Designed miniproteins, single chains, continued (5). Designs and how they scored, part 14

Each design is a single chain, and the fold is of that chain. pLDDT is the mean over its residues in the fold that is shown.

## One batch from the design tools (miniprotein)

Design m16460
Fold by ESMFold2-Fast:
Structure m16460 (fold): chain A 89 residues (1-89)
Amino acid sequence: GEERRRREEERRRLEREAREHRPEDVERGWALVLERSPEESRERLRRLRELVRRHGEAYLVTDPETGRILYVSADREELERHERELRER
């Protein structure tokens, strides 16, 4: 439907923005959000875009089992810490 098309357009726009800002980290987390948490990711994607626009970079951590966004930050080190904590649970 139309909502699906708009999500794909927004995804491609965020993907292009992310590629200019440490693309491997941002694109990986962002892809997990869109694939595994479609309904809940819309607000999180908006926040990600706002952080990218304000700080030039933004990152997110997702639950590897559910794909849900758990944290969003402009600090990659903070997200790496959260990702390590999740792996131990």
Scores: mean pLDDT 56

Design m16461
Fold by ESMFold2-Fast:
Structure m16461 (fold): chain A 80 residues (1-80)
Amino acid sequence: KDDNKLGLKMLLALLEGKEEELNELIKEYLEKNKATKEITDEVIEEMKEILKLILEQALEVRKISKEELKEELRKELEKL
């Protein structure tokens, strides 16, 4: 549950251009999942690039707008 909520928050922050919020959420995700021994700016930027690719693919495959995806993510986040 917590991992799904965090993932949705990261995608929403990326879509809304909330850079500071996105950086903090990525740090939280990496710390919680122990994905790396050291949380560096390099690791955070790599995670951002992965999230951007996931987001671009979701928009392309589903043929929806960024605004529609934001509303969908907000609704899903409210359910968690």
Scores: mean pLDDT 75

Design m16462
Fold by ESMFold2-Fast:
Structure m16462 (fold): chain A 88 residues (1-88)
Amino acid sequence: GIEKILEEHEKLGKEVLELAKEYGLDEEELEEIKRILENLRKSIPALYEFWVKRLGEGRGEKLALDIVEALVNMIRGIINIIARNRKK
């Protein structure tokens, strides 16, 4: 169900925020990452419903989960971009 995807998002989001802190992002930059993660969380119901309707519960849930993981990994990429550009 959708709860499994929301749980995975929360788990991965915590890991991403810890990575951002380790990379030396400041409080304002961390709040921006939190905002991006929250916007992704708000999109999960529509993402889940679309893929479950298209592929059925088993395949649709698996694909929705994989997509959310990929989107959180994209946020990890954004953190790397911020960290690299801090030397400007």
Scores: mean pLDDT 85

Design m16463
Fold by ESMFold2-Fast:
Parts: C-alpha cells; sequence; structure tokens
Structure m16463 (fold): chain A 70 residues (1-70)
C-alpha cells in the first residue's frame, strides 16, 4: 500500500545519501523508529527535524526524507 511505497522511497533516499546498501539503510531507519517510537511513515516535519539534530543528518537529507514520506 501507499505506506509501504513511502517506506521504500525513504530507504532509497538514505541509501543514496550515505552510499550504503538498501539493507543497511533499512536497518538505519529501523534504529530511528525504535528510538523515536514511531513508524517512519508516520513521522511529521517536527519529528524529522528532531531526528536530524540528534543524528547529525544534513538538512538536504531531512528535506528529501520529508518529501519521500509525504
Amino acid sequence: AEAEERRQRAIDVVAEHFGISRVDAESFLRYIELLVGEPVTELNEKILDDIAKTFGIPEELREALLEALH
């Protein structure tokens, strides 16, 4: 469904940004989900901003993730 498509887009964005495999990108997103307590597909702009500050994620990746998840 649409939520799964958004998740796959987020995985692709992370993999491309860090130059890592999709498997490693998915593990990274699962780690974030565990720390935040929210599925990645339910993250709003504020939560994504908080994650970016916590993990040192570049602004460009934060914006790309927000676009992929919306």
Scores: mean pLDDT 74

Design m16464
Fold by ESMFold2-Fast:
Structure m16464 (fold): chain A 62 residues (1-62)
Amino acid sequence: SLDEEAGRKAAELGKDGSVEAVNQGIDEARKLGASPERTARAGMEYAKDNPVGQGAAGAGGG
């Protein structure tokens, strides 16, 4: 689905752990018309399976 594809793109760009790459991925996903919630979930799932960038999404939270 579109949401899944957008989530993959966001996760792929953010996999090196840079804030710039993560933001770029989210912007690209938004261009595809994906929902932010679905994109965030896909990105978190990808990060869990591919642990790079030391929990960039949850640093200091939890």
Scores: mean pLDDT 58

Design m16465
Fold by ESMFold2-Fast:
Structure m16465 (fold): chain A 78 residues (1-78)
Amino acid sequence: LEEIKEKIRSLPLPEELKEAIVKGLEQASTLDAETARIVLEIMKKDVEEHAPEEVKEEAIELLERAERLILEQISKQA
C-alpha cells in the first residue's frame, strides 16, 4: 500500500483528491471486505469525475491494485 500511496501522490491529481484517496485506502484496510469494496468504488468514481483525462487510467489501475492488497490483508486477519 505504501508504494501505491506514493504513486498516487506523484500523479498530477488535485491535492484534495490525493488526500481523500490516501485516507480512504488507510481506512479501507480497517474495514470488512464488503465495506472496503464500497469505499474503493467511491474512490474510483471520484477519480473518474475529477482526475485529468491523461492519468485516469493509471489512477484507476493503482486503485484496483490497492483493492486487491487490502482484500488480501483483510482475508489474512479473518
Scores: mean pLDDT 79

Design m16466
Fold by ESMFold2-Fast:
Order: sequence, then structure tokens, then C-alpha cells
Structure m16466 (fold): chain A 76 residues (1-76)
Amino acid sequence: MEDDVYLAALHAVSLLRQGKEEEARRVIQAMADALGLPPEFADKALEMAKELLDQGYSPEEVARKIAEAMLEAARA
């Protein structure tokens, strides 16, 4: 599960780097649904990913941060 969430986050980050924001949103929404998170969390995760990429974090670092945030929210 954790590895699956990380891989999905990495895919979404790759899509954002390609300018495919709508496709990235769909990937993050699917992750949120799988984790039982509300739809609003997918929007927050997408915004966080965009901000971290703009700050110069690597795609792998952004994917880990997004995956961890989503997994922690799912455990609350």
C-alpha cells in the first residue's frame, strides 16, 4: 500500500512536470479515494506538489512528501 501510494504520487508528479495538470489531478484523486480521504484532500495534495516543484525539490522528494502526507491523513 505505501509503495503503491508512492508510485502513484511519482506518476502524478511526472504528469505535472509535463504540464498535464488535469491527468495529475485524476491520479491524486484515485489515490485519495483508495485511502478513504475526502476529495478536497486531493486538491490540497496537488497544490502542495506544484509548490514543492516550484521550490526546486526533486520529483522523488515531492512524491515522498505527498505520499507521506496522504498516508498520515488516512491513519488519523
Scores: mean pLDDT 81

Design m16467
Fold by ESMFold2-Fast:
Structure m16467 (fold): chain A 58 residues (1-58)
Amino acid sequence: EELAERAVAGARAVNPALTDAQLESIRKAVPYLKAAAALPDGATLTLPNGQSVTMPAD
């Protein structure tokens, strides 16, 4: 929640020419980026479209 709002605010501050649609896309992407960053190597992340991606393992 907070990360999505901070990302939108930051994007708007850096590029005020961003449209509402572009800000909405950033907001929607933030929780998935956060989830991906929190996963350990070899863990699987399930995307909202039902697909899964496995984090690379060394």
Scores: mean pLDDT 63

Design m16468
Fold by ESMFold2-Fast:
Structure m16468 (fold): chain A 97 residues (1-97)
Amino acid sequence: MEEIIKKLIEILKKVTGIKEIDLSKPITEYLNDEQLEKFIREVFKEFNIDPDKIDEFLVLLGKELGSEEGLPKEVLKNTKLKDFLEAIAKVIEKLKK
């Protein structure tokens, strides 16, 4: 888990161009829709996840964040970056099995 979170933070810094990320801020403070798509694609590359699993990934990620509808803007606006990265790490671990 911790090593996955560290890699996710480095990808986030690369995608946003920001050197210091405040994990207590909402996802939408750092990631617009285009940057979020780029971030997910870079995560898939880093962890060698099959791109064909993107729909499964988004469903599982939505469920970890308490949403049955994937990642609507209201979920992104109300989710802290820390909780988002922890949810992504859990989904990555599930998809590696």
Scores: mean pLDDT 79

Design m16469
Fold by ESMFold2-Fast:
Structure m16469 (fold): chain A 112 residues (1-112)
Amino acid sequence: FQEDLLEVLDRYEKILERLRKLLASETDPANQAALQRTINLLEDFFIEFLRLYEKAKPENRKKMIEVFKETVDRLEELVDKLEAGEITPQQFLEEARKLIRESLVKLEEIAK
């Protein structure tokens, strides 16, 4: 469990670093705003995940890691598309919002 958690947390930090690099090179104000909102959303999600993970019973923590890993896998696919120019920063933000909302519902249910 701990090794799986540390691996997925490292992958999440790498997603944030990729987004920060995109923000640093972005010249369009609307794209900068969308990227910054996405970074803030992901940072808030990470804090909430850790809070729910700590609150969860030990037997339920494996399921929480599985949900978080699924979320990270899907975020990595979205970042790949964003870096390739296949989706806009605004489209990325909308998909990330949907994904995080769905993930939080699942995580809150497991943490009960």
Scores: mean pLDDT 89

Design m16470
Fold by ESMFold2-Fast:
Structure m16470 (fold): chain A 117 residues (1-117)
Amino acid sequence: SLEELKEKLKKLIEEFKEKGIKGSKEEKLEAIDQMIELLDTLVRLIKEYEPEKTLEAEILLGMARIAAGIAYLNKEDDEVLNFAIELIAKQLLEAVELIEKEEILKELIKKVEELLK
């Protein structure tokens, strides 16, 4: 079901976020990069299959990219990196709520599961 897939994906995103927060500075930056790539992929799928949601999805990606930019300017500051991870994960979770196509959710679940290995 759509709601079961959304809950599964949200749980995987929360696990990925927690792993990033507990990681080294290098692992935090990698988690930021991977979450941005995941959100970019999700936005591209939204643009293709649910184009009426494109503007909202692009705004979420824009906010996540701003957070990532601040992290890169402050990459020695663990508090800034953790805040950026939390903020990017929040945008990603909001983007998941926009999805109405199960096929998109299944693709993203597979990608997050691979990143958690």
Scores: mean pLDDT 88

Design m16471
Fold by ESMFold2-Fast:
Structure m16471 (fold): chain A 74 residues (1-74)
Amino acid sequence: SVEEEVQKLLEELEKKLKELVEKGASIDEMVAEVQRAAKELKPLLEQLSEEKREEFERRFLGIYTRSLDEAARK
């Protein structure tokens, strides 16, 4: 289902960003990964109900905000 595809992409993004933070990757590399994920998520999110779209958008926001905060703290 579209929901399962979105969940998988968010899980992969979270895992990838965690790996990048642990490796001391540049902020530019992390931003590039977030932008890549956002492009893949956009058409899938548009197929979901408004409620589900908002739910996944909040989850996406949470993932990248936490990762950027962790990277800034080093």
Scores: mean pLDDT 82

Design m16472
Fold by ESMFold2-Fast:
Structure m16472 (fold): chain A 94 residues (1-94)
Amino acid sequence: GAEERAEALLEEGRELVREAEEAAKETKELEADPNADAAKLTGAKLRAIGAATGAELIARRLIELGREEEGKEIAERAQEAARAGGVKVKLKVA
């Protein structure tokens, strides 16, 4: 049912947020290192953006399913991770 789907999406969204936050942290550490490998920095940024975008799509679906507070939390955390990756994700959630 809708609640079972919402729980599955909540777990997936939280996992994507964790992945985005970890990649964003790696991006910050690499940006602070003047000797950092440019390919590693690019890879970390792309991982952060990809995971954050996925999390925002899930957040949007959670809001549609009535899980507004949890969806907004996921969207906010995804936006913060995307900013650390140097990109603003423009997906509207509610």
Scores: mean pLDDT 80

Design m16473
Fold by ESMFold2-Fast:
Structure m16473 (fold): chain A 56 residues (1-56)
Amino acid sequence: MEEIRRIAEAIARMAHDLGLTLAQAQGLTRREFEDESEEAKEEAVRLTAEYYEKLT
């Protein structure tokens, strides 16, 4: 959980700083967690969206 959150939030911050959309940020997270379980992937995408919205 902590590792997933750390990576997801880092992706959200990077995407936001680069001016990417929420959908693009979620796409980056799905790519990063491509080889993980579906549950881990969806959790990472959810955490990315949550943090991205807090930055907006």
Scores: mean pLDDT 82

Design m16474
Fold by ESMFold2-Fast:
Structure m16474 (fold): chain A 94 residues (1-94)
Amino acid sequence: SLEEELKERAITDLEGLAKYYEKSDPETAKLYKEALEKLKKAKTVEEVIEILRELQGRLDELAAKSTDPEKKARLRFIALYIRQLIREIEEAKE
């Protein structure tokens, strides 16, 4: 289904982000890893949406607390991407 394809895309993207940032930003990489493990165990579309919403919120909070303008911009950009992904999953929902 389109919902399953979007879930698999989220898993792939979060795996890539976690690996890319593991040394430069281990705090953010940990958030991606935690969301990734929850997504792998999620059995319903509603659980996937809830996990992604939680990750979006945590990224926004981390961005707000960051003093690094590049990290702030990056975290907000990824949070917006996750918000768009949630919308696509909700629209694909049966």
Scores: mean pLDDT 87

Design m16475
Fold by ESMFold2-Fast:
Structure m16475 (fold): chain A 92 residues (1-92)
Amino acid sequence: MEEAIEKLLEILNQIERRAEEKGDLETAMLAGVAILALAVLRTVGASDEEILRAVLRQLRKIRDRAIEKGDDEIAALAQQGIDLAEEALAKL
């Protein structure tokens, strides 16, 4: 479970960096908000399920926006994160 959360953080950081490189400040902000939410939830002792569900909601927003913009790279990264979060939730 710890490994899944760390991998999700890596994916969110990749999304933020790639969005910033492209000048997509809104997608970078969405990824930044997800990173902050993950950090806050961990700090307050939220359950793994609550953390995973919160991250999954933000990744779906990022994916849907990327699809609308035709950004296949960000869409693929977001989908990778969605698949990882859903698999981790199924093992809880």
Scores: mean pLDDT 85

Design m16476
Fold by ESMFold2-Fast:
Structure m16476 (fold): chain A 96 residues (1-96)
Amino acid sequence: MKKFLEATVEDIKKALEEVSKYSDEEIEKELKELMEKETKDAPEEEKEVARKVVEATLEAIKGAKKMLEEGASGEEIVEHFLKVVGPLQSEYVAKL
């Protein structure tokens, strides 16, 4: 598997409990801030892909919170994130 995705899976597992403590508004704020920092000087096409990744990540986080409330395992939640954002991240990296 790709090194980037493996690192992301480990980070998600560690941060999952922290993420569950944040409100949706706080998560959205941090994602928008990260997008601005990472894509500040990027071409418009790259910024558009980054916006889609941020939106998908936010929806994945909202879904993960609901899954946690329903008693889902951490592995199931990580799989959910990979299904939602994985393809978009791969497309984004391919342009670099």
Scores: mean pLDDT 65

Design m16477
Fold by ESMFold2-Fast:
Structure m16477 (fold): chain A 70 residues (1-70)
Amino acid sequence: DPVVQLVRDTLLRLPTGASPEEQVEALARWAAENDYPEEVIDAVADGLGLTPEQRERLRELYRKYREEKK
């Protein structure tokens, strides 16, 4: 499952006690760098119970990192 793999890989890269903001940034960067589709990002946000503000930040960072990869 791509969603489970993305979350697992991201959590392994974060220190214990990482803030929600740090988790969002790490997820967005990892997903963009590894060419995960945006629908996987939305599914991850739902699975992690992110707030609407955190979800919007996740999408913004994901799109930003996708553009930077070009």
Scores: mean pLDDT 74

Design m16478
Fold by ESMFold2-Fast:
Structure m16478 (fold): chain A 78 residues (1-78)
Amino acid sequence: MKKELQELAEKALEELFKEIDSIDASEELKEEMKKLGKEMIEHALQYAIEKKLSKEVFQKLLEGVRDMVLHLLEQKIK
């Protein structure tokens, strides 16, 4: 269980970083959003392990983190 959740978190983080890098924003803002995303994903992983969340539920949680981070980045670019 823990290993599978860890692998999902790592893939989600990698993909989030790629998405952030594809957006036209300052490098400083991108780094801030990457730090936020990493922190949120790490906290989500810890919560999922402690609560023994299923892989499917954890995937939905990771999708929510992605959406939140990208939304915040978009709001700061305006």
Scores: mean pLDDT 84

Design m16479
Fold by ESMFold2-Fast:
Structure m16479 (fold): chain A 80 residues (1-80)
Amino acid sequence: SPLEAVATMVRAVADLEELRWLIKNKEDPEKIAEVIKQAREDIQRLKELGYEKTAERLSKELDELMKEAIKAHPEVEKLV
């Protein structure tokens, strides 16, 4: 449904914002990895709901944040 898609988009965006905050605040690498996994799941759900272009955009943003996370916390690469 459109409402489920909107809710899933909001969750995916919230996951990416949480990830940005965790990276900036040098939080635990395990917690960073957990939020990356959550973002991947929400983005995959968007794709399953037929919002492939939005999912692609969010996946690109997640990839950039993952590069930043690994640069700040190299151990994250082994956890994702």
Scores: mean pLDDT 86

Design m16480
Fold by ESMFold2-Fast:
Structure m16480 (fold): chain A 58 residues (1-58)
Amino acid sequence: SSALREQEEARIAAILAEMRAEVAKLEAENAPVSQIAAAAVRGVGEVVDVQLETRKQM
């Protein structure tokens, strides 16, 4: 449904914003590249989880 797509888009946007903020924080703290990469991978994983959960509701 259109409502589920809108909810998915909003949740993905929030996850991406949080991921960007965490990456920026880690970069400012001179964190290891592996830790910065791990934060990005976690963000991608959360996006996939939202997409899979939305599909279950469709």
Scores: mean pLDDT 84

Design m16481
Fold by ESMFold2-Fast:
Structure m16481 (fold): chain A 83 residues (1-83)
Amino acid sequence: MEKVEEAVRRAAFELGRAAAESKDPATQSRLNDAMRRLVEAAKKGKEEAIQALREAGTLAKDSPLGERVQAAVDEAIAEIEKE
């Protein structure tokens, strides 16, 4: 469980950075909401965490740091699936 939460924490950090660099309030709100959902999903289980990670990557793809968020999401999903 801690390893899942650690992987999710890294993805959440990159989402927070993408939100901070976005100048559109609607995009900032969506990315911050995705970050919160991701943290909560990690506490509920692996399947919920993976779903939240995929949603976060999709939401962030058009943001200034979309590539960094997608990389963190892909790493987190791979780490969770190895368990």
Scores: mean pLDDT 78

Design m16482
Fold by ESMFold2-Fast:
Structure m16482 (fold): chain A 77 residues (1-77)
Amino acid sequence: SQAEVLALLEAAVAQIEALTDAMIANNAPEEKRQQFLAELRATRDYLLALARRHAVPQERLARLEARLDAAIARVEA
């Protein structure tokens, strides 16, 4: 169902936020940060494509995208 897909996407984004927090808290070396950033960008593209395929409402999609972009920005800093 659309509700199940949305719940899965919300859980995936929350997990990404938790991993981002852990990377920052552990002061990961530059090489590990760059590797994580590459994986995070690929995961962002995948999750947004999945959300679009399952017709997730535009408002919810925009919120998920903003959360993913915020996580990416935190790793880039």
Scores: mean pLDDT 86

Design m16483
Fold by ESMFold2-Fast:
Structure m16483 (fold): chain A 119 residues (1-119)
Amino acid sequence: KDLENGRRLLDEAVDSLLGDARVNKDDALVARIERVRRDLRDDYAGLILALADIAEEMYRARLKEISENEKDERKKVQLETANKLRLIGILEDLLRAAELMKLEEAKKAIEERIKEFSK
């Protein structure tokens, strides 16, 4: 039951990242996420870490886009805050998945990433 709940949280994280990639029309990122999901199907720790890497890359790419394209300082702060909260939300889902599946090394790695972005 914990394994099934952890797997569901991983599927939700994948769907969230795929949704963002599709909205941005990033066909290469969609293909990468689908490949990672397929190749790491039975490696839940590897999948958690790969999804965290993808979420962080998307967060950094979005920060650059906001910096280059948004001239209104109030809108810029709002977009940057929304971007950071989205990353933290995905990382928290991945942390919960690692906890449910008892993946101690993946759990520790995600906790460290959350701490870094919460500063």
Scores: mean pLDDT 86

Design m16484
Fold by ESMFold2-Fast:
Structure m16484 (fold): chain A 63 residues (1-63)
Amino acid sequence: GDQERGGGAERGARDAGPEGGLNASLAGYLSTSPKEGTENVIRGAEEAGPEAGEAARAGAAAA
């Protein structure tokens, strides 16, 4: 549904590809609070879009 258009999802997900600040930010957030950080990041990513959600899950695996 609406996950295909999340306002900034496409831009954020693209930036995370090479080595963007979005990817680093997600990893830092998860490292701080693996439980709360993961839930918060995934929640925001879900609103942003499916690509952002995948990036959030990748960061969670790294935490």
Scores: mean pLDDT 56

Design m16485
Fold by ESMFold2-Fast:
Structure m16485 (fold): chain A 108 residues (1-108)
Amino acid sequence: MELDKKILEELAEQYITAGKISFKQGRYDRAIKNYQKAIEYAEMADKDSPLVGEGLYNLGLVYFKQGRYDDARRYFTQSRDLSTRTLGPDHPLAIQSDKNLAEVEAKL
C-alpha cells in the first residue's frame, strides 16, 4: 500500500522546511533526521524528484558544518549527480552542490 504521490511530496517539503529551521537553530541532529525523512518520502514519490536532490544537498550542508567532511562529500556528490542528470548541469542545485563538493575536497 503506497501513499498518494502528492501527499508524499507535501510530506517531503514539510520535512525539508523543518530541517532548515532546525539547521538555523544549530540543532544538527534534528536537521539530519528531518532531511532523512524528507528524502525517504520524496523517493517514495519519485526517486528522481528534485526534492531528493534538495534533501541530499541540505544533508551535505549539515555534515559540512559539523566538520564531517567524508559524509558531506558523499551527500554533495549524490545531490550533484542526481541534479545534473534530472535538472541539468546549469541548474542552481547542481552548480551549488558541485561548488560545495570542491570546498569539501579542499578540507580533506
Scores: mean pLDDT 87

Design m16486
Fold by ESMFold2-Fast:
Structure m16486 (fold): chain A 82 residues (1-82)
Amino acid sequence: APTEEELEKRKKELEEKIKELEAKLRELGLSEEQLRNAIGPTPEASELALEYGILEGLKLIIDGVLSVIKKREEERLKRELE
């Protein structure tokens, strides 16, 4: 199973890629709404918006897994305090 450290590292790498892609999409004049819908004024812009959506989706999955790990650690600490 991936460790919390490995997931945090992958999340950081993903956040950096998302920021780079967000900057490119911003230069193309895409609104946040267009980014969410993977709609761009050109096929290239639409492809970049789709990639952004995929990377954001992967980040949400990692955040979800990290949340479960943290919840289990909180439950473990509560058991040690009770």
Scores: mean pLDDT 72

Design m16487
Fold by ESMFold2-Fast:
Structure m16487 (fold): chain A 110 residues (1-110)
Amino acid sequence: SKLKELRSEITMELAEVSTLFIRVVVLLRVAKKLKEEGKKEEAKEVAEEALKAIEEAKKKIEEVKEKLEELKKKFPEESELIEKELELLEEIEKKLEEIEEEIKKILEEI
């Protein structure tokens, strides 16, 4: 009952994180292609949009992590699954940091 309600909310927020991550990956690819084509001003605009999307994604991940930790405290039987979900979010954060570094490099080179 209450566990299902909280899990539904977390599932929705994890879907939002996934959507933001996909957006970040797409924006990185677009920025790289625009840079390759010599469209420096357009590449800069897309790269700046990607940095904003990364900031939004990181904020959402932090919110989901906090909710997962609260769920773990209220429902200890969920701990194994929650730890796997937290590990997945940590991997997504590492990938976002790698993408952020690459985007900042694009901005410095144009």
Scores: mean pLDDT 88

Design m16488
Fold by ESMFold2-Fast:
Formats: structure tokens, C-alpha cells, sequence
Structure m16488 (fold): chain A 61 residues (1-61)
């Protein structure tokens, strides 16, 4: 259901956040940004969390 989908999306965000310190490759960062944009479109409720991760990724690039 929708609650399960949101929970899985949040788990995905947590996993990506855990990987952020190891992201040094520009291509990998670009892929992560694309995935975050798609998550934001699919789950607008997660926009604040996605925006925080986007800011962190942009700081790494």
C-alpha cells in the first residue's frame, strides 16, 4: 500500500545518505541526483528530505 511504498522510499533515502560520504565520482553523483529528482516527483511528501540530500550531493561535486 501507499504506507509501504513511502517506507521503502524512506529506506532508500537512508541508504543513499549513508553512501554520500563515499561518492567522489561525478558520474555517480549525477546518477544519485537523477534518482533523488525521481523520488521527489513520485513522493512529494519526501521533498524536504530529498532537498537536504541534493544539497549534500552538490557540496560534494
Amino acid sequence: GAADELARARAGLDRLAAQLPDLTDPTTIAVALHELERLRERFPELAPEVDALVAQLRALS
Scores: mean pLDDT 79

Design m16489
Fold by ESMFold2-Fast:
Structure m16489 (fold): chain A 96 residues (1-96)
Amino acid sequence: METGERIAEAVRRLMEKEGYPQDEIEEAAEEARKLDTETARVHAEAAELLLEGNEIEAELLLLEALLEEAKKNKDEETAKKAEEKIEELRKKREEL
């Protein structure tokens, strides 16, 4: 399955599980397909972790990708916020 289809399918499954309306599910899946290949791959993996019930690992993956993108774009404010949230989630994982 192409990366865009993979993220679209993961988004559909997550939103269906949460009880979202079908029109909102299809809109979100279509937006997910527009992501670049690298971003779509990370988001698909995170969504698959969420479907497995591993919420903390999913959020960590997304935040680490956000941190890398922020550093690449010289967005120091976003990078700092991502680092702080990653640290918070790692502590929460230790408490589980």
Scores: mean pLDDT 78

Design m16490
Fold by ESMFold2-Fast:
Structure m16490 (fold): chain A 55 residues (1-55)
Amino acid sequence: SALLREVQQLIARRQYDEALELLKSSDDEAIKQNAYDLLLGLPDQEVVERFKSLL
């Protein structure tokens, strides 16, 4: 998915706020679930908790 790819790129650049805004704009639950699985691999638990609130 293009949205998932953009989220991955933002995370790789450590642009977490922009990644969060992109996920907030999506109404696709499958994309959100895929992004959630990706985010569980992040070392930053604060970022993980912020993304969890969007699901």
Scores: mean pLDDT 70

Design m16491
Fold by ESMFold2-Fast:
Structure m16491 (fold): chain A 58 residues (1-58)
Amino acid sequence: DAALQRAIAAVTHVEGREPTPEEVALIQKAVQQGLISGQLNRQGRSEALGGGIIKAEP
């Protein structure tokens, strides 16, 4: 949740407005993909986090 809040704040700063529910859902997915996707025993997530909100390949 702390990671989600930080991601929301970052996107809000870029947009310059309050995020919509749809935008929040996209932020949640980005955080899960970049910050935590599950239990990563090794620092795999840190590789994805190198750019902030990551660009995980679909």
Scores: mean pLDDT 57

Design m16492
Fold by ESMFold2-Fast:
Structure m16492 (fold): chain A 90 residues (1-90)
Amino acid sequence: MSMEEIEEEMGELAVANFKAAIEYYKAGDYEKAFYAFLAGLITEAFVRKEDLPVAAEGYRVAAEIYRKKGDEEMAEYYEKKAEELEREYE
Protein backbone atom coordinates (compact mmCIF):
# COMPACT_ATOMS: atom_id res chain seq x y z
CA MET A 1 0.00 0.00 0.00
CA SER A 2 1.43 3.38 -1.05
CA MET A 3 1.12 6.61 0.96
CA GLU A 4 -1.31 7.93 -1.68
CA GLU A 5 -3.50 4.82 -1.26
CA ILE A 6 -3.47 5.26 2.55
CA GLU A 7 -4.42 8.96 2.21
CA GLU A 8 -7.29 8.07 -0.15
CA GLU A 9 -8.57 5.43 2.31
CA MET A 10 -8.30 7.93 5.20
CA GLY A 11 -10.35 10.47 3.24
CA GLU A 12 -12.96 7.82 2.39
CA LEU A 13 -13.09 6.79 6.08
CA ALA A 14 -13.72 10.42 7.10
CA VAL A 15 -16.54 10.73 4.52
CA ALA A 16 -18.13 7.45 5.68
CA ASN A 17 -18.06 8.70 9.29
CA PHE A 18 -19.57 12.09 8.36
CA LYS A 19 -22.34 10.31 6.39
CA ALA A 20 -23.00 8.11 9.44
CA ALA A 21 -23.19 11.25 11.64
CA ILE A 22 -25.74 12.81 9.26
CA GLU A 23 -27.88 9.64 9.18
CA TYR A 24 -27.81 9.18 12.99
CA TYR A 25 -28.76 12.85 13.39
CA LYS A 26 -31.74 12.43 11.00
CA ALA A 27 -32.77 9.36 13.04
CA GLY A 28 -32.66 11.42 16.28
CA ASP A 29 -29.68 9.48 17.69
CA TYR A 30 -27.64 12.55 18.65
CA GLU A 31 -25.08 10.64 20.75
CA LYS A 32 -24.16 8.26 17.89
CA ALA A 33 -24.25 11.19 15.45
CA PHE A 34 -21.74 13.11 17.59
CA TYR A 35 -19.36 10.13 18.01
CA ALA A 36 -19.48 9.42 14.26
CA PHE A 37 -18.66 13.11 13.62
CA LEU A 38 -15.66 12.91 15.99
CA ALA A 39 -14.45 9.77 14.17
CA GLY A 40 -14.68 11.72 10.88
CA LEU A 41 -12.48 14.48 12.31
CA ILE A 42 -9.57 12.03 12.87
CA THR A 43 -8.91 11.69 9.11
CA GLU A 44 -10.68 14.83 7.77
CA ALA A 45 -7.40 16.32 6.42
CA PHE A 46 -7.47 13.68 3.65
CA VAL A 47 -11.04 14.44 2.42
CA ARG A 48 -11.10 15.14 -1.33
CA LYS A 49 -12.54 18.42 -2.68
CA GLU A 50 -15.61 16.69 -4.19
CA ASP A 51 -16.49 15.33 -0.71
CA LEU A 52 -16.20 18.68 1.13
CA PRO A 53 -20.01 19.22 1.00
CA VAL A 54 -20.48 15.99 3.01
CA ALA A 55 -17.85 17.11 5.54
CA ALA A 56 -19.57 20.53 5.79
CA GLU A 57 -22.94 18.82 6.48
CA GLY A 58 -21.21 16.75 9.19
CA TYR A 59 -19.92 19.97 10.79
CA ARG A 60 -23.45 21.45 10.68
CA VAL A 61 -24.72 18.31 12.46
CA ALA A 62 -22.12 18.88 15.21
CA ALA A 63 -23.18 22.56 15.44
CA GLU A 64 -26.86 21.57 15.88
CA ILE A 65 -25.97 19.00 18.56
CA TYR A 66 -24.00 21.64 20.52
CA ARG A 67 -26.92 24.07 20.06
CA LYS A 68 -29.31 21.47 21.53
CA LYS A 69 -26.90 21.15 24.49
CA GLY A 70 -26.93 24.96 24.98
CA ASP A 71 -23.28 25.38 23.93
CA GLU A 72 -23.65 28.33 21.51
CA GLU A 73 -19.87 28.98 21.38
CA MET A 74 -19.13 25.48 20.05
CA ALA A 75 -22.19 25.62 17.75
CA GLU A 76 -20.84 28.84 16.15
CA TYR A 77 -17.35 27.33 15.88
CA TYR A 78 -18.59 24.32 13.87
CA GLU A 79 -20.97 26.46 11.75
CA LYS A 80 -17.99 28.64 10.72
CA LYS A 81 -16.00 25.50 9.86
CA ALA A 82 -18.89 24.25 7.69
CA GLU A 83 -19.02 27.61 5.87
CA GLU A 84 -15.24 27.48 5.26
CA LEU A 85 -15.54 23.98 3.73
CA GLU A 86 -18.49 25.10 1.55
CA ARG A 87 -16.47 28.09 0.26
CA GLU A 88 -13.47 25.84 -0.50
CA TYR A 89 -15.72 23.54 -2.57
CA GLU A 90 -17.32 26.44 -4.54
Scores: mean pLDDT 84

Design m16493
Fold by ESMFold2-Fast:
Structure m16493 (fold): chain A 96 residues (1-96)
Amino acid sequence: KEAEIEELKEEAKKKFPEILEALKNMSEEEIAEARAAATEENKEIVDHLIRFAETGNDKDAAKALELYLEKFESTLNEDGEIMAEVVKEVIEELKK
């Protein structure tokens, strides 16, 4: 129902700024661990997230999220589709 979807979107909108701030504050050890844990499937996404962590450039975060949606949107269930809509809104905010 629309009310439940809207509540989920509002919670996600509050959580995403916190996640992005946490990424900007990653330590060198956390960045190195993220690089080492990257798979061939997610390497391009991880590379852009690390660039965002190192530079604070919102465009790198937007690119990482766009690549995530492009590669994984087709595998999402109904709950994932709701989250994908929130991710699309976050991408638009990062591109401002």
Scores: mean pLDDT 73

